# Ledger of designs, part 31: designed miniproteins, single chains, continued (3)

Each design is a single chain, and the fold is of that chain. pLDDT is the mean over its residues in the fold that is shown.

## One batch from the design tools (miniprotein)

Design m9115
Fold by ESMFold2-Fast:
Structure m9115 (fold): chain A 72 residues (1-72)
Amino acid sequence: MSREERAAALSPTEQRVLLALAGAPEPLSAREVAERTGISVPTASRALRRLAERGLVEVRRSGRTTLYRAAE
C-alpha cells in the first residue's frame, strides 16, 4: 500500500490537518492546526486523534498542552 492510498482514505479535514503538520517546522497544538487550516479547534482535535491512531502523526506532551507532528 502507498502513502497516496493512505492519504486518499482520509477525510478532507484529516488531509488538511496532515498537510498543515507536514509543512510546519515545529510540533503544533490543536489550536495552531485549526488556525492554519481554517477549521474549528474541536474538529482539528478529532482529526489529529484519528491521524495519531493511524500512525500518521506523532503525539508529544508538553505540560498541559498536547503537541502534534507529522510522522515520517
Scores: mean pLDDT 76

Design m9116
Fold by ESMFold2-Fast:
Structure m9116 (fold): chain A 59 residues (1-59)
Amino acid sequence: MEEIEEQRKKSEELFEQGKEALKKGDKETAKKLFKQGYIAGGEDEKEAEEKAKQWVEES
Protein backbone atom coordinates (compact mmCIF):
# COMPACT_ATOMS: atom_id res chain seq x y z
CA MET A 1 0.00 0.00 0.00
CA GLU A 2 2.69 2.54 0.97
CA GLU A 3 4.74 1.82 -2.17
CA ILE A 4 1.75 2.55 -4.42
CA GLU A 5 0.97 5.82 -2.61
CA GLU A 6 4.61 6.95 -2.79
CA GLN A 7 4.92 6.05 -6.50
CA ARG A 8 1.72 7.93 -7.34
CA LYS A 9 2.72 11.03 -5.37
CA LYS A 10 6.21 11.09 -6.92
CA SER A 11 4.78 10.65 -10.42
CA GLU A 12 2.30 13.50 -9.90
CA GLU A 13 5.04 15.80 -8.55
CA LEU A 14 7.22 15.08 -11.59
CA PHE A 15 4.31 15.80 -13.95
CA GLU A 16 3.63 19.11 -12.18
CA GLN A 17 7.30 20.09 -12.50
CA GLY A 18 7.27 19.04 -16.15
CA LYS A 19 4.23 21.23 -16.83
CA GLU A 20 5.95 24.18 -15.14
CA ALA A 21 9.09 23.69 -17.24
CA LEU A 22 6.97 23.45 -20.39
CA LYS A 23 5.13 26.67 -19.46
CA LYS A 24 8.52 28.41 -19.12
CA GLY A 25 9.54 27.12 -22.57
CA ASP A 26 12.15 24.68 -21.24
CA LYS A 27 11.19 21.73 -23.43
CA GLU A 28 14.33 19.72 -22.62
CA THR A 29 13.70 19.83 -18.86
CA ALA A 30 9.99 19.14 -19.40
CA LYS A 31 10.79 16.03 -21.49
CA LYS A 32 13.15 14.71 -18.81
CA LEU A 33 10.61 15.32 -16.03
CA PHE A 34 7.72 13.70 -17.94
CA LYS A 35 9.90 10.67 -18.71
CA GLN A 36 10.82 10.31 -15.04
CA GLY A 37 7.16 10.76 -14.07
CA TYR A 38 6.05 7.92 -16.34
CA ILE A 39 8.83 5.66 -15.09
CA ALA A 40 7.90 6.44 -11.46
CA GLY A 41 4.29 5.59 -12.37
CA GLY A 42 5.32 2.13 -13.58
CA GLU A 43 5.74 2.65 -17.33
CA ASP A 44 8.43 0.90 -19.33
CA GLU A 45 11.48 3.08 -20.07
CA LYS A 46 10.89 3.07 -23.85
CA GLU A 47 7.17 3.85 -23.47
CA ALA A 48 7.98 6.60 -20.96
CA GLU A 49 10.42 8.21 -23.39
CA GLU A 50 7.93 8.06 -26.29
CA LYS A 51 5.13 9.56 -24.19
CA ALA A 52 7.37 12.30 -22.80
CA LYS A 53 8.52 13.20 -26.33
CA GLN A 54 4.92 13.35 -27.56
CA TRP A 55 3.93 15.63 -24.66
CA VAL A 56 6.68 18.12 -25.49
CA GLU A 57 6.10 17.98 -29.27
CA GLU A 58 2.34 18.61 -28.91
CA SER A 59 2.98 21.63 -26.68
Scores: mean pLDDT 76

Design m9118
Fold by ESMFold2-Fast:
Structure m9118 (fold): chain A 90 residues (1-90)
Amino acid sequence: MEEIKKLEEEMDKAFDELARAVDSGAPIEKVKELFKKLLELAQKIEELTGPRSDVARRVVAAALLVIGRSFELNDDEYAKAFNEALKEVK
């Protein structure tokens, strides 16, 4: 389905944008927005297709990027952004 393919492409792009933002030390609000966008895209895909392991793996990878950066910086702000994004999507 064309809609699912578009959402998959948007999710991959959102992951790449999130990875770049985390690596570049972008503002926490930007990291939160990008992570939330990825979560919302994952939710939309699974609403159409049911649970998918590839979508779950992408979400886990994104979470590890945000949490891993928090540990590297010794800064809880990235962990807070992660938790806030999860609450706002659900």
Scores: mean pLDDT 76

Design m9119
Fold by ESMFold2-Fast:
Structure m9119 (fold): chain A 59 residues (1-59)
Amino acid sequence: MVGARLVELAEAGDLEGIKELMNEIRKGAGMDEEVSEEEARRIAAVVRNGLAEREARRA
């Protein structure tokens, strides 16, 4: 579920949504450190690049 939601948010450019999702995950893991806007932007870029690479492999 998390992976699919991250891809959706990254494709939409929803940095706030990425921050909220990552903060929920970290909180569940016992980490209360917040994801910054810069970190969310990096995550979005990594997810988009990873998705493109996986799509090429699955074809």
Scores: mean pLDDT 70

Design m9120
Fold by ESMFold2-Fast:
Structure m9120 (fold): chain A 85 residues (1-85)
Amino acid sequence: PPEPAPETVLAALSRALGEEIPAGTTREEAEELKRELQLRELERLLARAEEELRRAREEGAPESLIRQIEEGIELLRRRIEELRA
């Protein structure tokens, strides 16, 4: 299936955050908002992954699963750093 349009993702995120995109938003403003929303979503996913890692360690999950979660966390941190640069 094709990836959803960026505008559709932005609209869904705006609705989830309870914030309206102002009428007359320029392309430049839309790009800035998209970057901010993507950063916030990645930070939320990172927090979730860190909680999953903590739970996995507490429950004595297999070392292979723990390593897989750690790898995912590293990927998310790298992506956040790239977006902030």
Scores: mean pLDDT 70

Design m9121
Fold by ESMFold2-Fast:
Structure m9121 (fold): chain A 53 residues (1-53)
Amino acid sequence: MSEKLLEEASLGVKIMLLHVQIRELEKNGAPQEEIERKREELDRLAEESQRIA
């Protein structure tokens, strides 16, 4: 039970950090491949967050 609550909070933080990282990569003109990789991670975490809601 506490595990789900902790995981949900942790996922929220990770999702926020990935948004920041993607923005930073775009700002710095990183390769499209790198940006897509981070977006894929974001999608995975969003899916996990939805599963534990």
Scores: mean pLDDT 75

Design m9123
Fold by ESMFold2-Fast:
Structure m9123 (fold): chain A 96 residues (1-96)
Amino acid sequence: MIKRKEIDPETAAAWRARLRASFEREIENFIKEKGLSDEQKEKLYELVRLAETDPKKASELENELIKDKNPENIDIAFLVGAYVLALAVERVLERA
């Protein structure tokens, strides 16, 4: 088994890259499945950026989208929540 202190940065980076690529495919599939408008795509990518840079602010915006009770906005909020979790897993792998 790989011990946390024995994982090299190259291995951690490879694992993070795989998780990132997997989630980028899920975002692309979501856009195609829901038929998002250009404005909705911009908002989705803005929320994804916030999830990477400020998870707390991303969570606040997610809650506002849920309050709106618009099914499309609720779906976007859950996708962003899943991305925040994926980034948390990336951070665990980087430390492992």
Scores: mean pLDDT 64

Design m9124
Fold by ESMFold2-Fast:
Structure m9124 (fold): chain A 61 residues (1-61)
Amino acid sequence: MKIEELMEKAQKAADSGNVKEASEYLREAAKLAGIEVKTGDSPDAVREASIAALEAYEKLK
């Protein structure tokens, strides 16, 4: 699945209140962007991955 599709799914999950599911899609998007994040790491790791995924998604526009 492409980063763009994962970002759309993350937004949809967030809109429906499924924060857990939204975070899962953001992690997958970060993985496709080449950013590895461990589950259970500090909030910094999750935040870094989310930012990297967003930047990669913007480059696809």
Scores: mean pLDDT 65

Design m9125
Fold by ESMFold2-Fast:
Structure m9125 (fold): chain A 60 residues (1-60)
Amino acid sequence: GSALQKELEELEKRLEELERQGVLAAIRGEDVSPYQEEIKELNKKRNELRKQLGLEPVTS
């Protein structure tokens, strides 16, 4: 794949990990705010990379 495809794959992997860690933090009664903030930033980058690859943006 292209460099953009590799960047997208790595970013998707980070998002998946952060979402899982956020759920675990919530179960433990920890502050989820840092996970939510990073997820927001990565979602913006994901949609930008998807646009560059000619893919539709993720809406959910």
Scores: mean pLDDT 80

Design m9126
Fold by ESMFold2-Fast:
Order: structure tokens, then sequence, then C-alpha cells
Structure m9126 (fold): chain A 80 residues (1-80)
């Protein structure tokens, strides 16, 4: 679960970046978190995080990116 713990750290950083309006950094951190979740063997959760990240990017709204990162964090914390 080291990968899941690091994924949670990345998602907390993504939330902070989104709150500061840094959409690109928040999306990068969500991608890093999804990769870590996949490396932990949870391909379903990783795919869901990637889908949420893709939708948030299309909206290009820091608030929607923040919500996506918070949902992803909740999923990762439930898997810890």
Amino acid sequence: SEHLRRAAEKLREAIEAAEKGDVERALELMDEAADLVEEAGDTITASFIRMMRWLARKLNDPEEVRRAAERALRMVEEAL
C-alpha cells in the first residue's frame, strides 16, 4: 500500500494546485496518482481517476478539477 499512500499524497497536492487555480499542475498530479494506483494493482480505480481527470480537463474549471481530485482521493483512501 506504499503506492496507494503516495497516490493519496499526490491527490492532496492536486487539490491544493486546483485551489490555487493551477489546473495543469492539478491534472498532472492526478495522472501521477492514477499511475501509482495502477502500480498497486487497482486498475479499476486507476481507470476511474483517469476518466475523472479527462472530464475535468474538458471543463477546464479549477473547481471541477478540485472536485475530481477530491473524489479520487476518497476512492484511494477507501482502498488503503
Scores: mean pLDDT 86

Design m9127
Fold by ESMFold2-Fast:
Structure m9127 (fold): chain A 59 residues (1-59)
Amino acid sequence: MLEEERRALELARERGERAMTEDVQAAIDALEDALARTTDPRLQENLRWAIERLREKLE
């Protein structure tokens, strides 16, 4: 049905947009995990900076 095809295209668009958001979120999660394990203040500062930049992309 055309309605089913329209829904499939809408879902594909939503999945594409969500996949990009999920990739950025996964990167943030990985960096936050690294931050939690790190005791080096210099590395902690760099990781926080990277997390902030990725969060800006999610808005």
Scores: mean pLDDT 73

Design m9128
Fold by ESMFold2-Fast:
Structure m9128 (fold): chain A 63 residues (1-63)
Amino acid sequence: RPEVGDRLRALADIRGTSPEMLDIRAGDVIEVVGEVDSSTFLVRLDGREGRLPLSALKDLERI
């Protein structure tokens, strides 16, 4: 489970399924900003904040 301040690299494109989710491209490095709920966490990419489901962790690696 990611913690606040963790940096994660995308291994594949991750498409947002709702307006509050970020679209992430393979190779992007995101920062974990917080936890929204038991299945969703808040991330930042290039000054933009958005939500990612925990299921996206399979396509993310900690750096």
Scores: mean pLDDT 77

Design m9129
Fold by ESMFold2-Fast:
Structure m9129 (fold): chain A 100 residues (1-100)
Amino acid sequence: SMFDELLAAIEEFLARLDEARAAKASKEELVALAREGLERLRELAEKYNAPQEIVDALEAFGAVLDLLEADPSVSTEELFDTLRELALGLRARIRELRAA
């Protein structure tokens, strides 16, 4: 289902974030990983003609990612923590929509 594939993609992204942190990935590598994960989620949303609530949540994630990428004061650790929080928030929101 749409929800199962979106949740699986988020879990894969979270696992890849944890691996990237363990590997001491750069800010550029973390941004690239986040953009790849977001693109996968957007592709799934388009494939399933997802509700506007999901589209809006992905749009919001992308906007925050753009701000984080543009801000040279954001550390690699702060970027990692923010990306993880955004992914966990998306997971929670999608689970809520699936339960409704």
Scores: mean pLDDT 87

Design m9130
Fold by ESMFold2-Fast:
Structure m9130 (fold): chain A 74 residues (1-74)
Amino acid sequence: MSLEEKIAEARAWIDRQAASLPDPEKARLFREVAERDVIPAIEKYKDDESKYAAAFVGGVLRAIAEAYLADLPT
């Protein structure tokens, strides 16, 4: 799989996950954070399947966490 294909797959997956969220603001924030964290990590680790997988999972978990932490009063 090429770098372009990996990025396209990641974006398609992010869009599907965002579309499943009932809150449009959380969907928007999830997409923004996922694009910020996941796509640069894919580009950085394009030649390492293990690092790519870890970066993808880590980026997604961070995107979910940041979307929900945005509701905190800090």
Scores: mean pLDDT 70

Design m9131
Fold by ESMFold2-Fast:
Structure m9131 (fold): chain A 83 residues (1-83)
Amino acid sequence: KEIIGEMNMADGTKKKLTEEEIIEMLKSTVEKAKEAGHKIDADFVKALYRTLTETLKLKESDAIRLIAEVLGVSQGTIRKMLK
C-alpha cells in the first residue's frame, strides 16, 4: 500500500539492481515505515516479498534472504511469516 508506493527505485523499469541496492531500498522502506508508526509485522514482510518477487523478479530464496538480512532475523522466521 503506502509503504510499497514509496519504493519508486524498485519499480524495475530501468536496469537490473544489485543485491546491495535492493538491501538499501529495503532498509529505507523499513525506516520510513517505523517513522510513520507502522509495525514491521507479517503483512509488511509479505508486501516486501511481493515487491521483490513480482516487481523485481527475484527468486523466492533471494527475496527471503534479503528481507531476513535487512530485518536482522533468520530466513526461517521470514518463511514462517510468509505462510
Scores: mean pLDDT 73

Design m9132
Fold by ESMFold2-Fast:
Structure m9132 (fold): chain A 60 residues (1-60)
Amino acid sequence: LREETKEILKELAELAKERGDEEGAGLYETSLKRVEETELSEEGLEDALESAKEALEKEK
């Protein structure tokens, strides 16, 4: 969960940077930092993963 969420958020941040959305990239980087540094509950990690997957699917 944690590693998968981190990988997806990193991908989203890179995609946002490529399209010139620096604000969006910053938000994804902040979320990535939160997942890495904050002890999120399992439910919080699952919610973050689901949201990240939905965002990634829309970018495809």
Scores: mean pLDDT 74

Design m9133
Fold by ESMFold2-Fast:
Structure m9133 (fold): chain A 92 residues (1-92)
Amino acid sequence: SLDERAAELAKIAEEAASKYGEVLQVTARVVDDRTIAITVVLRAPSLETAKKAGEAIAEAINKVPGFRVTAVDVREIGPGIYEISIVVEVLP
């Protein structure tokens, strides 16, 4: 069921990020029984916009019972293309 929960978080991340740019890819991976890693590849006009997308994703995930975002990293991987990496803790 963590795989199903990871899929739910991926959908939430995609919906939140889509308000800031074009979502090219979303991946959610269960790292362990306490950790889910989400990666969003976003086409956005600037790094500042991609960072706002990361903040919006973290806010949206933090509203889901049983989850807490512990880290957000945003980097440019190509011209106008950004990778947003999110680490989510699975709460007891």
Scores: mean pLDDT 90

Design m9134
Fold by ESMFold2-Fast:
Structure m9134 (fold): chain A 62 residues (1-62)
Amino acid sequence: MSEEERLEVKIAGELVDAYMKNPNMTEEELRELAREVGKKLGASESVVDKAVAMVLAAIKAA
């Protein structure tokens, strides 16, 4: 598993946990949280964007 994949999954997991606690979170709020978490983890903007896209796709499918 690559470092990028590990960071992507970790960011996505934190976003899902946040959404489960507050399902009224907007796309903008999820993006801001992802940016904050990504910055703390040292993730690139590309990794953060991938994590957000994954979580938004999962939410829309539910």
Scores: mean pLDDT 80

Design m9135
Fold by ESMFold2-Fast:
Structure m9135 (fold): chain A 88 residues (1-88)
Amino acid sequence: NPLTQELIAQLEAEAERLKKTASPEEQELLDKALEKTKAALLATTDPEEQQQIFDRFLENLEAIATYVSNRERMDAAADKAELERALA
């Protein structure tokens, strides 16, 4: 499905953007989140469901970006909990 491939490409581009400022450990978490989302997109043929999966991933990327930005301040406990929830 061309639309599914376009969504996957957009998710990969957004993840790659965040990986540029992420540590190797954070990059691994981003890769796991991306793989989970790609699997979910491939598991459905409903465009509305695919859009919901895509939107949820973007919300999760914002949580990851917040975690990355706050890590150096050693005040990432709440953001880490959100990240762990997103990856579960």
Scores: mean pLDDT 74

Design m9136
Fold by ESMFold2-Fast:
Structure m9136 (fold): chain A 90 residues (1-90)
Amino acid sequence: MAEALRRALELTEEALRALKEGDGEKALELLREAAEYAREAGDEGSARSLEEALRKVEEALKRGDRELALRILEELRESLRRRLEHAEAA
């Protein structure tokens, strides 16, 4: 579980970097990969959060709202980081 959650977090951080560099398509690809890793690991909570964030980021980018997309990814990154810290502390 922790390894897959760590990989999902890494992909989410890469997606945030891609979006900051103006590559929305790359950010969406990385989020899809992160959601797939969480799902394959049986982490239903993280998979659901990633899938919801993916949908919201895609909608924001379609509307040209890059600032909203960045906020969604930053919130997701913080949520996944907290989950990973909790899992590693247990």
Scores: mean pLDDT 81

Design m9137
Fold by ESMFold2-Fast:
Structure m9137 (fold): chain A 70 residues (1-70)
Amino acid sequence: SSHEQKLRQALEVALEKVEEGDLVGALSGLREALTLASGETRELIEKALEKLQQGDAEGAKEYLRKALEL
């Protein structure tokens, strides 16, 4: 599969894990997405990671949804 398909899958997994309250799974998905992402998508993923580290799950989900819209 293309790197874009892998990136989308990693972002969808990360979003699902945030929704489930699985912080370890969410961080794993975000780290994988960061290895595949560049530009605006990478910046949105970094913002999502920052929000998760601050305990802001809703903020993290918003940035992940924005990344998935690109």
Scores: mean pLDDT 84

Design m9138
Fold by ESMFold2-Fast:
Structure m9138 (fold): chain A 76 residues (1-76)
Amino acid sequence: MKITVTMLDGSKEVFDVGTVEGAVGLLLWVIGEQLDSGKDLRIVDEEGKAITTVEELIEAAKKGQTLSIVEGDEIP
């Protein structure tokens, strides 16, 4: 199962989230980018809801949604 993700630079990449490894890999990649950059990066669906679990990611893919990676303000 494939999902399209719009990156911070506006490019689009396709990920295979039909496996646990693919879905976890996408979520861990975003966490790794947050840790490396010190910025709050989120995957959001077309409604702006944050995707934080494998189940939410798979449901978005089933609905044919395009996800986006967004930068949140890290407050305190």
Scores: mean pLDDT 74

Design m9139
Fold by ESMFold2-Fast:
Structure m9139 (fold): chain A 81 residues (1-81)
Amino acid sequence: SAEEEAEKLLEEIKELAEKAIEALRNGDWSTAAKLLVEILKKASELQEFADKHLDKEKQEEIFKEVAEIWKEVEEARRKAK
């Protein structure tokens, strides 16, 4: 279903975020930067998919989860200083 496809894209974003957080913790900024670019690309893909296939309520739910993932990445980035 469209909801299952959106959840798969969200899971891919979560996996990339976990790898980016690990790279930030290890001081590997070049790897972290590459992973952050991939996260932004996947988030854009998820946005386009959601706009075409999901209702507004489900879109808001998905993007709330994306915002929470991004918050965790930003917290890891701040702690890496």
Scores: mean pLDDT 84

Design m9140
Fold by ESMFold2-Fast:
Structure m9140 (fold): chain A 70 residues (1-70)
Amino acid sequence: SEEELLLRIIKHELGVEVDPELVEKAVRIAKEILAENPNASAEEIAEEIVKRTGLSRGAALKIAKAVLER
């Protein structure tokens, strides 16, 4: 439910037809990084999202920021 809400917010904010599976994977990566390093920056999280999903830096950064707001 929290993950579903986050995914809907990100899709709305991106304003594009992004692959929901990639967005879901990106959110998991962000949570994984924060579990290992709670002080990880949005830039560090976005970099790993780009590396593992192939999403644009802009999309990855928006996802990273959305996860950090929690």
Scores: mean pLDDT 76

Design m9141
Fold by ESMFold2-Fast:
Structure m9141 (fold): chain A 70 residues (1-70)
Amino acid sequence: MEHAEKAKEAVEKGDVEEAIKYVTEAARELSKQGHGEEAKELALKASNAALKGDKEKAKEYLDKLEELSK
């Protein structure tokens, strides 16, 4: 997932705004694939972790979001 990978890069750089943008786009793509509820939950968790500066937790939720696309 391109957007999930870009979100992880933004998290690593500490760019919270960019991370949330790409998390939101990844969730929208998964919603179109029928994973809307789970994608929304994971996106909220990833965004909250990024806002708290918890890079490890943010990446963990982004990994789960990416696995959902498989």
Scores: mean pLDDT 80

Design m9142
Fold by ESMFold2-Fast:
Structure m9142 (fold): chain A 98 residues (1-98)
Amino acid sequence: ATVTATLKVKDAPSEASVLLETDVGSALASAFLTGPATLTVSAEASVGSTATGYGAARSLTEGADAGYGKGTIDTASGSVTTEVTEGVIESITLTVNY
């Protein structure tokens, strides 16, 4: 099984992170991104596990404006797109392949 997160950032300067966790598997993936870019993070997950993704972004231009998103995947295969409520992250996509 594979858990993949894709983070898209549209503004600079910006700082973003993605954290993936599974509850039955042993997969934990985290990554940090600074600036406008697309980041892919992948991890392994067991069939029947739940994968939860967290994304956060901070704009450093005018202060600490933060955005965050969360997605949960509890199927054998699936993808979840999470959006931040504010900040500079355009999208976060979580994909689980069992």
Scores: mean pLDDT 41

Design m9143
Fold by ESMFold2-Fast:
Structure m9143 (fold): chain A 58 residues (1-58)
Amino acid sequence: MEELAEKAAEGARKAALEAGGDEEQARRSYMEARKHALEGDEMGANGAAARGAGEASR
């Protein structure tokens, strides 16, 4: 589970950076996605990634 949480968190971080976000936005997406994934909340983890990418893209 921790390995899956890390993968989800890294995916969220990468998505934020790809959308043009800075390191702080990427870190927030990473932390939020990891937290939700550890709780078994896959939708919450996906939501964190989507929010990070949305905030980064303009």
Scores: mean pLDDT 72

Design m9144
Fold by ESMFold2-Fast:
Structure m9144 (fold): chain A 86 residues (1-86)
Amino acid sequence: MTIVITLKGASIGQKLGAIGVGVQGELEGGEMESELKGDTLTITIKNASERTVEDALNFAEGVEKAGATVKIEKKGDTLIITITSK
């Protein structure tokens, strides 16, 4: 499946965490793309493994517990995680 993680207003630590999920996904046979535009970071992972999906969801849960607003959507074969920090 494809995972898209979008972070808005994220801390440096949150951005590094999302990049870490992407890099691990690439090491597990996926393809990672990243884009930083102003205060918005988008990480796209194509051909994500089940472990990479779990890592992305665990990351989302962790940042939500830290006070971010998290929205998770599944559209066909794409998992979309949108994280907005206050």
Scores: mean pLDDT 85

Design m9145
Fold by ESMFold2-Fast:
Structure m9145 (fold): chain A 89 residues (1-89)
Amino acid sequence: FEKEGGEAFNNGDYEKAIEYYEKALEKDPNNARIWFALGYALYKAGKYEEAIKYFEKAAKIADTEQIRELLAKALEKAGKLEEAKKVAA
């Protein structure tokens, strides 16, 4: 499922990528990489508020610069500029 999700994402099929990553997450719910990948697919699909939730979950499992950077960008796209500044700091 993670591989199929990545292939769909690379083909620009973000809705299909979301479906595969959701299935991957059912099998490994504590994997920050899958939470992040699902959030990023949502972000690319323009679903910024949903992407924020998945990025926040990923950050709670594994706090990385990459997760914080995309969380800040998603917050900014959703109009939450003050929250984005706090995450980016």
Scores: mean pLDDT 80

Design m9146
Fold by ESMFold2-Fast:
Structure m9146 (fold): chain A 65 residues (1-65)
Amino acid sequence: GSGSSAEIIPREARELAELSKTVPKEKHKEILEKLEELRELAEKLKAGPRVFDVIDEAIEEIKKL
Protein backbone atom coordinates (compact mmCIF):
# COMPACT_ATOMS: atom_id res chain seq x y z
CA GLY A 1 0.00 0.00 0.00
CA SER A 2 1.11 3.58 -0.67
CA GLY A 3 1.90 5.65 2.44
CA SER A 4 4.29 8.29 1.09
CA SER A 5 3.54 12.03 1.24
CA ALA A 6 3.65 12.08 -2.59
CA GLU A 7 0.54 9.83 -2.60
CA ILE A 8 -1.27 10.76 0.63
CA ILE A 9 -1.20 14.56 0.25
CA PRO A 10 -2.55 14.58 -3.38
CA ARG A 11 -5.28 12.11 -2.34
CA GLU A 12 -6.35 14.34 0.57
CA ALA A 13 -6.33 17.42 -1.69
CA ARG A 14 -8.56 15.69 -4.25
CA GLU A 15 -10.94 14.51 -1.50
CA LEU A 16 -11.18 18.10 -0.17
CA ALA A 17 -11.97 19.37 -3.70
CA GLU A 18 -14.74 16.75 -4.01
CA LEU A 19 -16.09 17.67 -0.56
CA SER A 20 -16.31 21.35 -1.62
CA LYS A 21 -18.83 20.36 -4.36
CA THR A 22 -21.21 18.84 -1.75
CA VAL A 23 -21.10 21.53 0.98
CA PRO A 24 -22.42 25.13 1.14
CA LYS A 25 -20.11 27.88 -0.19
CA GLU A 26 -19.64 29.22 3.36
CA LYS A 27 -17.73 25.97 4.16
CA HIS A 28 -15.29 26.51 1.27
CA LYS A 29 -13.05 28.79 3.38
CA GLU A 30 -12.46 25.95 5.88
CA ILE A 31 -11.64 23.53 3.04
CA LEU A 32 -9.25 26.10 1.51
CA GLU A 33 -7.55 26.48 4.91
CA LYS A 34 -7.06 22.69 5.05
CA LEU A 35 -5.59 22.73 1.53
CA GLU A 36 -3.17 25.50 2.56
CA GLU A 37 -2.15 23.35 5.56
CA LEU A 38 -1.49 20.44 3.16
CA ARG A 39 0.58 22.77 0.97
CA GLU A 40 2.69 23.81 4.00
CA LEU A 41 3.10 20.14 4.97
CA ALA A 42 4.21 19.31 1.40
CA GLU A 43 6.78 22.15 1.58
CA LYS A 44 8.10 20.87 4.94
CA LEU A 45 8.38 17.33 3.54
CA LYS A 46 10.09 18.64 0.34
CA ALA A 47 7.44 17.03 -1.86
CA GLY A 48 7.82 17.00 -5.65
CA PRO A 49 6.20 19.62 -7.91
CA ARG A 50 3.35 17.26 -8.90
CA VAL A 51 2.11 17.24 -5.28
CA PHE A 52 1.91 21.06 -5.32
CA ASP A 53 0.21 20.98 -8.75
CA VAL A 54 -2.59 18.76 -7.36
CA ILE A 55 -3.06 21.01 -4.31
CA ASP A 56 -3.08 24.18 -6.45
CA GLU A 57 -5.60 22.61 -8.88
CA ALA A 58 -7.87 21.75 -5.92
CA ILE A 59 -7.61 25.33 -4.59
CA GLU A 60 -8.41 26.80 -8.03
CA GLU A 61 -11.39 24.43 -8.44
CA ILE A 62 -12.87 25.53 -5.10
CA LYS A 63 -12.23 29.26 -5.80
CA LYS A 64 -14.07 28.85 -9.12
CA LEU A 65 -17.15 27.53 -7.28
Scores: mean pLDDT 80

Design m9147
Fold by ESMFold2-Fast:
Structure m9147 (fold): chain A 71 residues (1-71)
Amino acid sequence: SLTEFIREAVGRIGAAENDEEVLRIVEESAREAKETFSPEDTEFFGSALVSAAIGRGVAPEEARRAVERGL
């Protein structure tokens, strides 16, 4: 489900050792979501990824660009 996918991606971001790893996980997760879910669910998921990355200290603009690279 979308909820389970979000939990897994947020967990991976939370376990990441540095900003580069966070951004890679965000990009990969966004790409996977685009292939799996509707555009609406993918947009919601992207917002969750950005929030999780910001929670790890990543700049909001960098987090958004990582989502855009995945899409």
Scores: mean pLDDT 84

Design m9148
Fold by ESMFold2-Fast:
Structure m9148 (fold): chain A 62 residues (1-62)
Amino acid sequence: MEIEELVKEGEEAKAKGDDKKALLYYELAAGMLKIKEALNLLTEEERKLLEEIEKKIEELKA
């Protein structure tokens, strides 16, 4: 599954009030982006996306 699809699934879960499912999808997307960062393959757009996802994860964890 593409990173964008994982983010979309997380947004849909959050909109339905399923914070646990939203958190799972956001963590999966962030994990994939961090692997790309470790491989020096992360783009500027993906870096911004990672920062946004990490903030959403923090909010959901309270």
Scores: mean pLDDT 82

Design m9149
Fold by ESMFold2-Fast:
Structure m9149 (fold): chain A 65 residues (1-65)
Amino acid sequence: SEEELEAAKRLAAVAAAQAAAAVTGDGSGITVEVRVEGDKIIATATQGDTVVTVELSLKELIAKA
C-alpha cells in the first residue's frame, strides 16, 4: 500500500541520516533524498561535503513495516 511505501521510505531516510551523523558527529544540517529503484529504496544523505548512500530492499522493509 502507499502507507507501507511511505513507512519504508521513512525508515530508509532515517538510516541514511543516522549514517551521515555517525560519520560527522553532528545530526544537524542533514538533507536526505529518497528514491525507489525497482525492488530497492535508495536514500542519500548529504551534510556539507559528506554524502552517504544507503540501499535497502523494499520487500524486506515492507515486511518489517
Scores: mean pLDDT 77

Design m9150
Fold by ESMFold2-Fast:
Structure m9150 (fold): chain A 69 residues (1-69)
Amino acid sequence: KVEELKKRLEEALKRHREIVAANAGLPQDERDAALLPVRQEIIRITKELMDLGYTPEEVGRIVQELLAK
C-alpha cells in the first residue's frame, strides 16, 4: 500500500505541475480553482502516509524527492 501511495503522490505532483504550466498567466483565483482538486488529493495522500506511521519529516522528504524527478 505504501508503494501505491507513493505512486499516487508522484502522479498527483506531476498533475499539479502540468496544471500550473497550462494555467500560467491566468489570474490567481482561476489558477487556485484549477489547482484545488489536485492539492486536496496531495493532502489526502500525505495524511494516509502519516496514518501508516510516516512522520511529517519523512513525508516531506518523499515529496521533495518526487519533486526532484
Scores: mean pLDDT 80

Design m9151
Fold by ESMFold2-Fast:
Structure m9151 (fold): chain A 78 residues (1-78)
Amino acid sequence: MVSDEEIDELAEEAVKNGYAVIPASGRSSEELAQAVIRAEKAHPGVIVGFQFNGDTLTVFFSDSITKEQAKEVIRIIL
């Protein structure tokens, strides 16, 4: 279970930098891709890409996102 404080911090980085680095937490690249697909289905147009780095997933966000949109996407992926 991830804290609301961790989600808030990741969402601030998403708005500031256009991406967030999310821990894989032992998930496979397939499981992470499915998590991104679920998030995109729930919030269309918020995610523009992702990259799997073994221990982390980097998610790239649209330029016009709100912090709340980023929080909901990150919550689905975590």
Scores: mean pLDDT 82

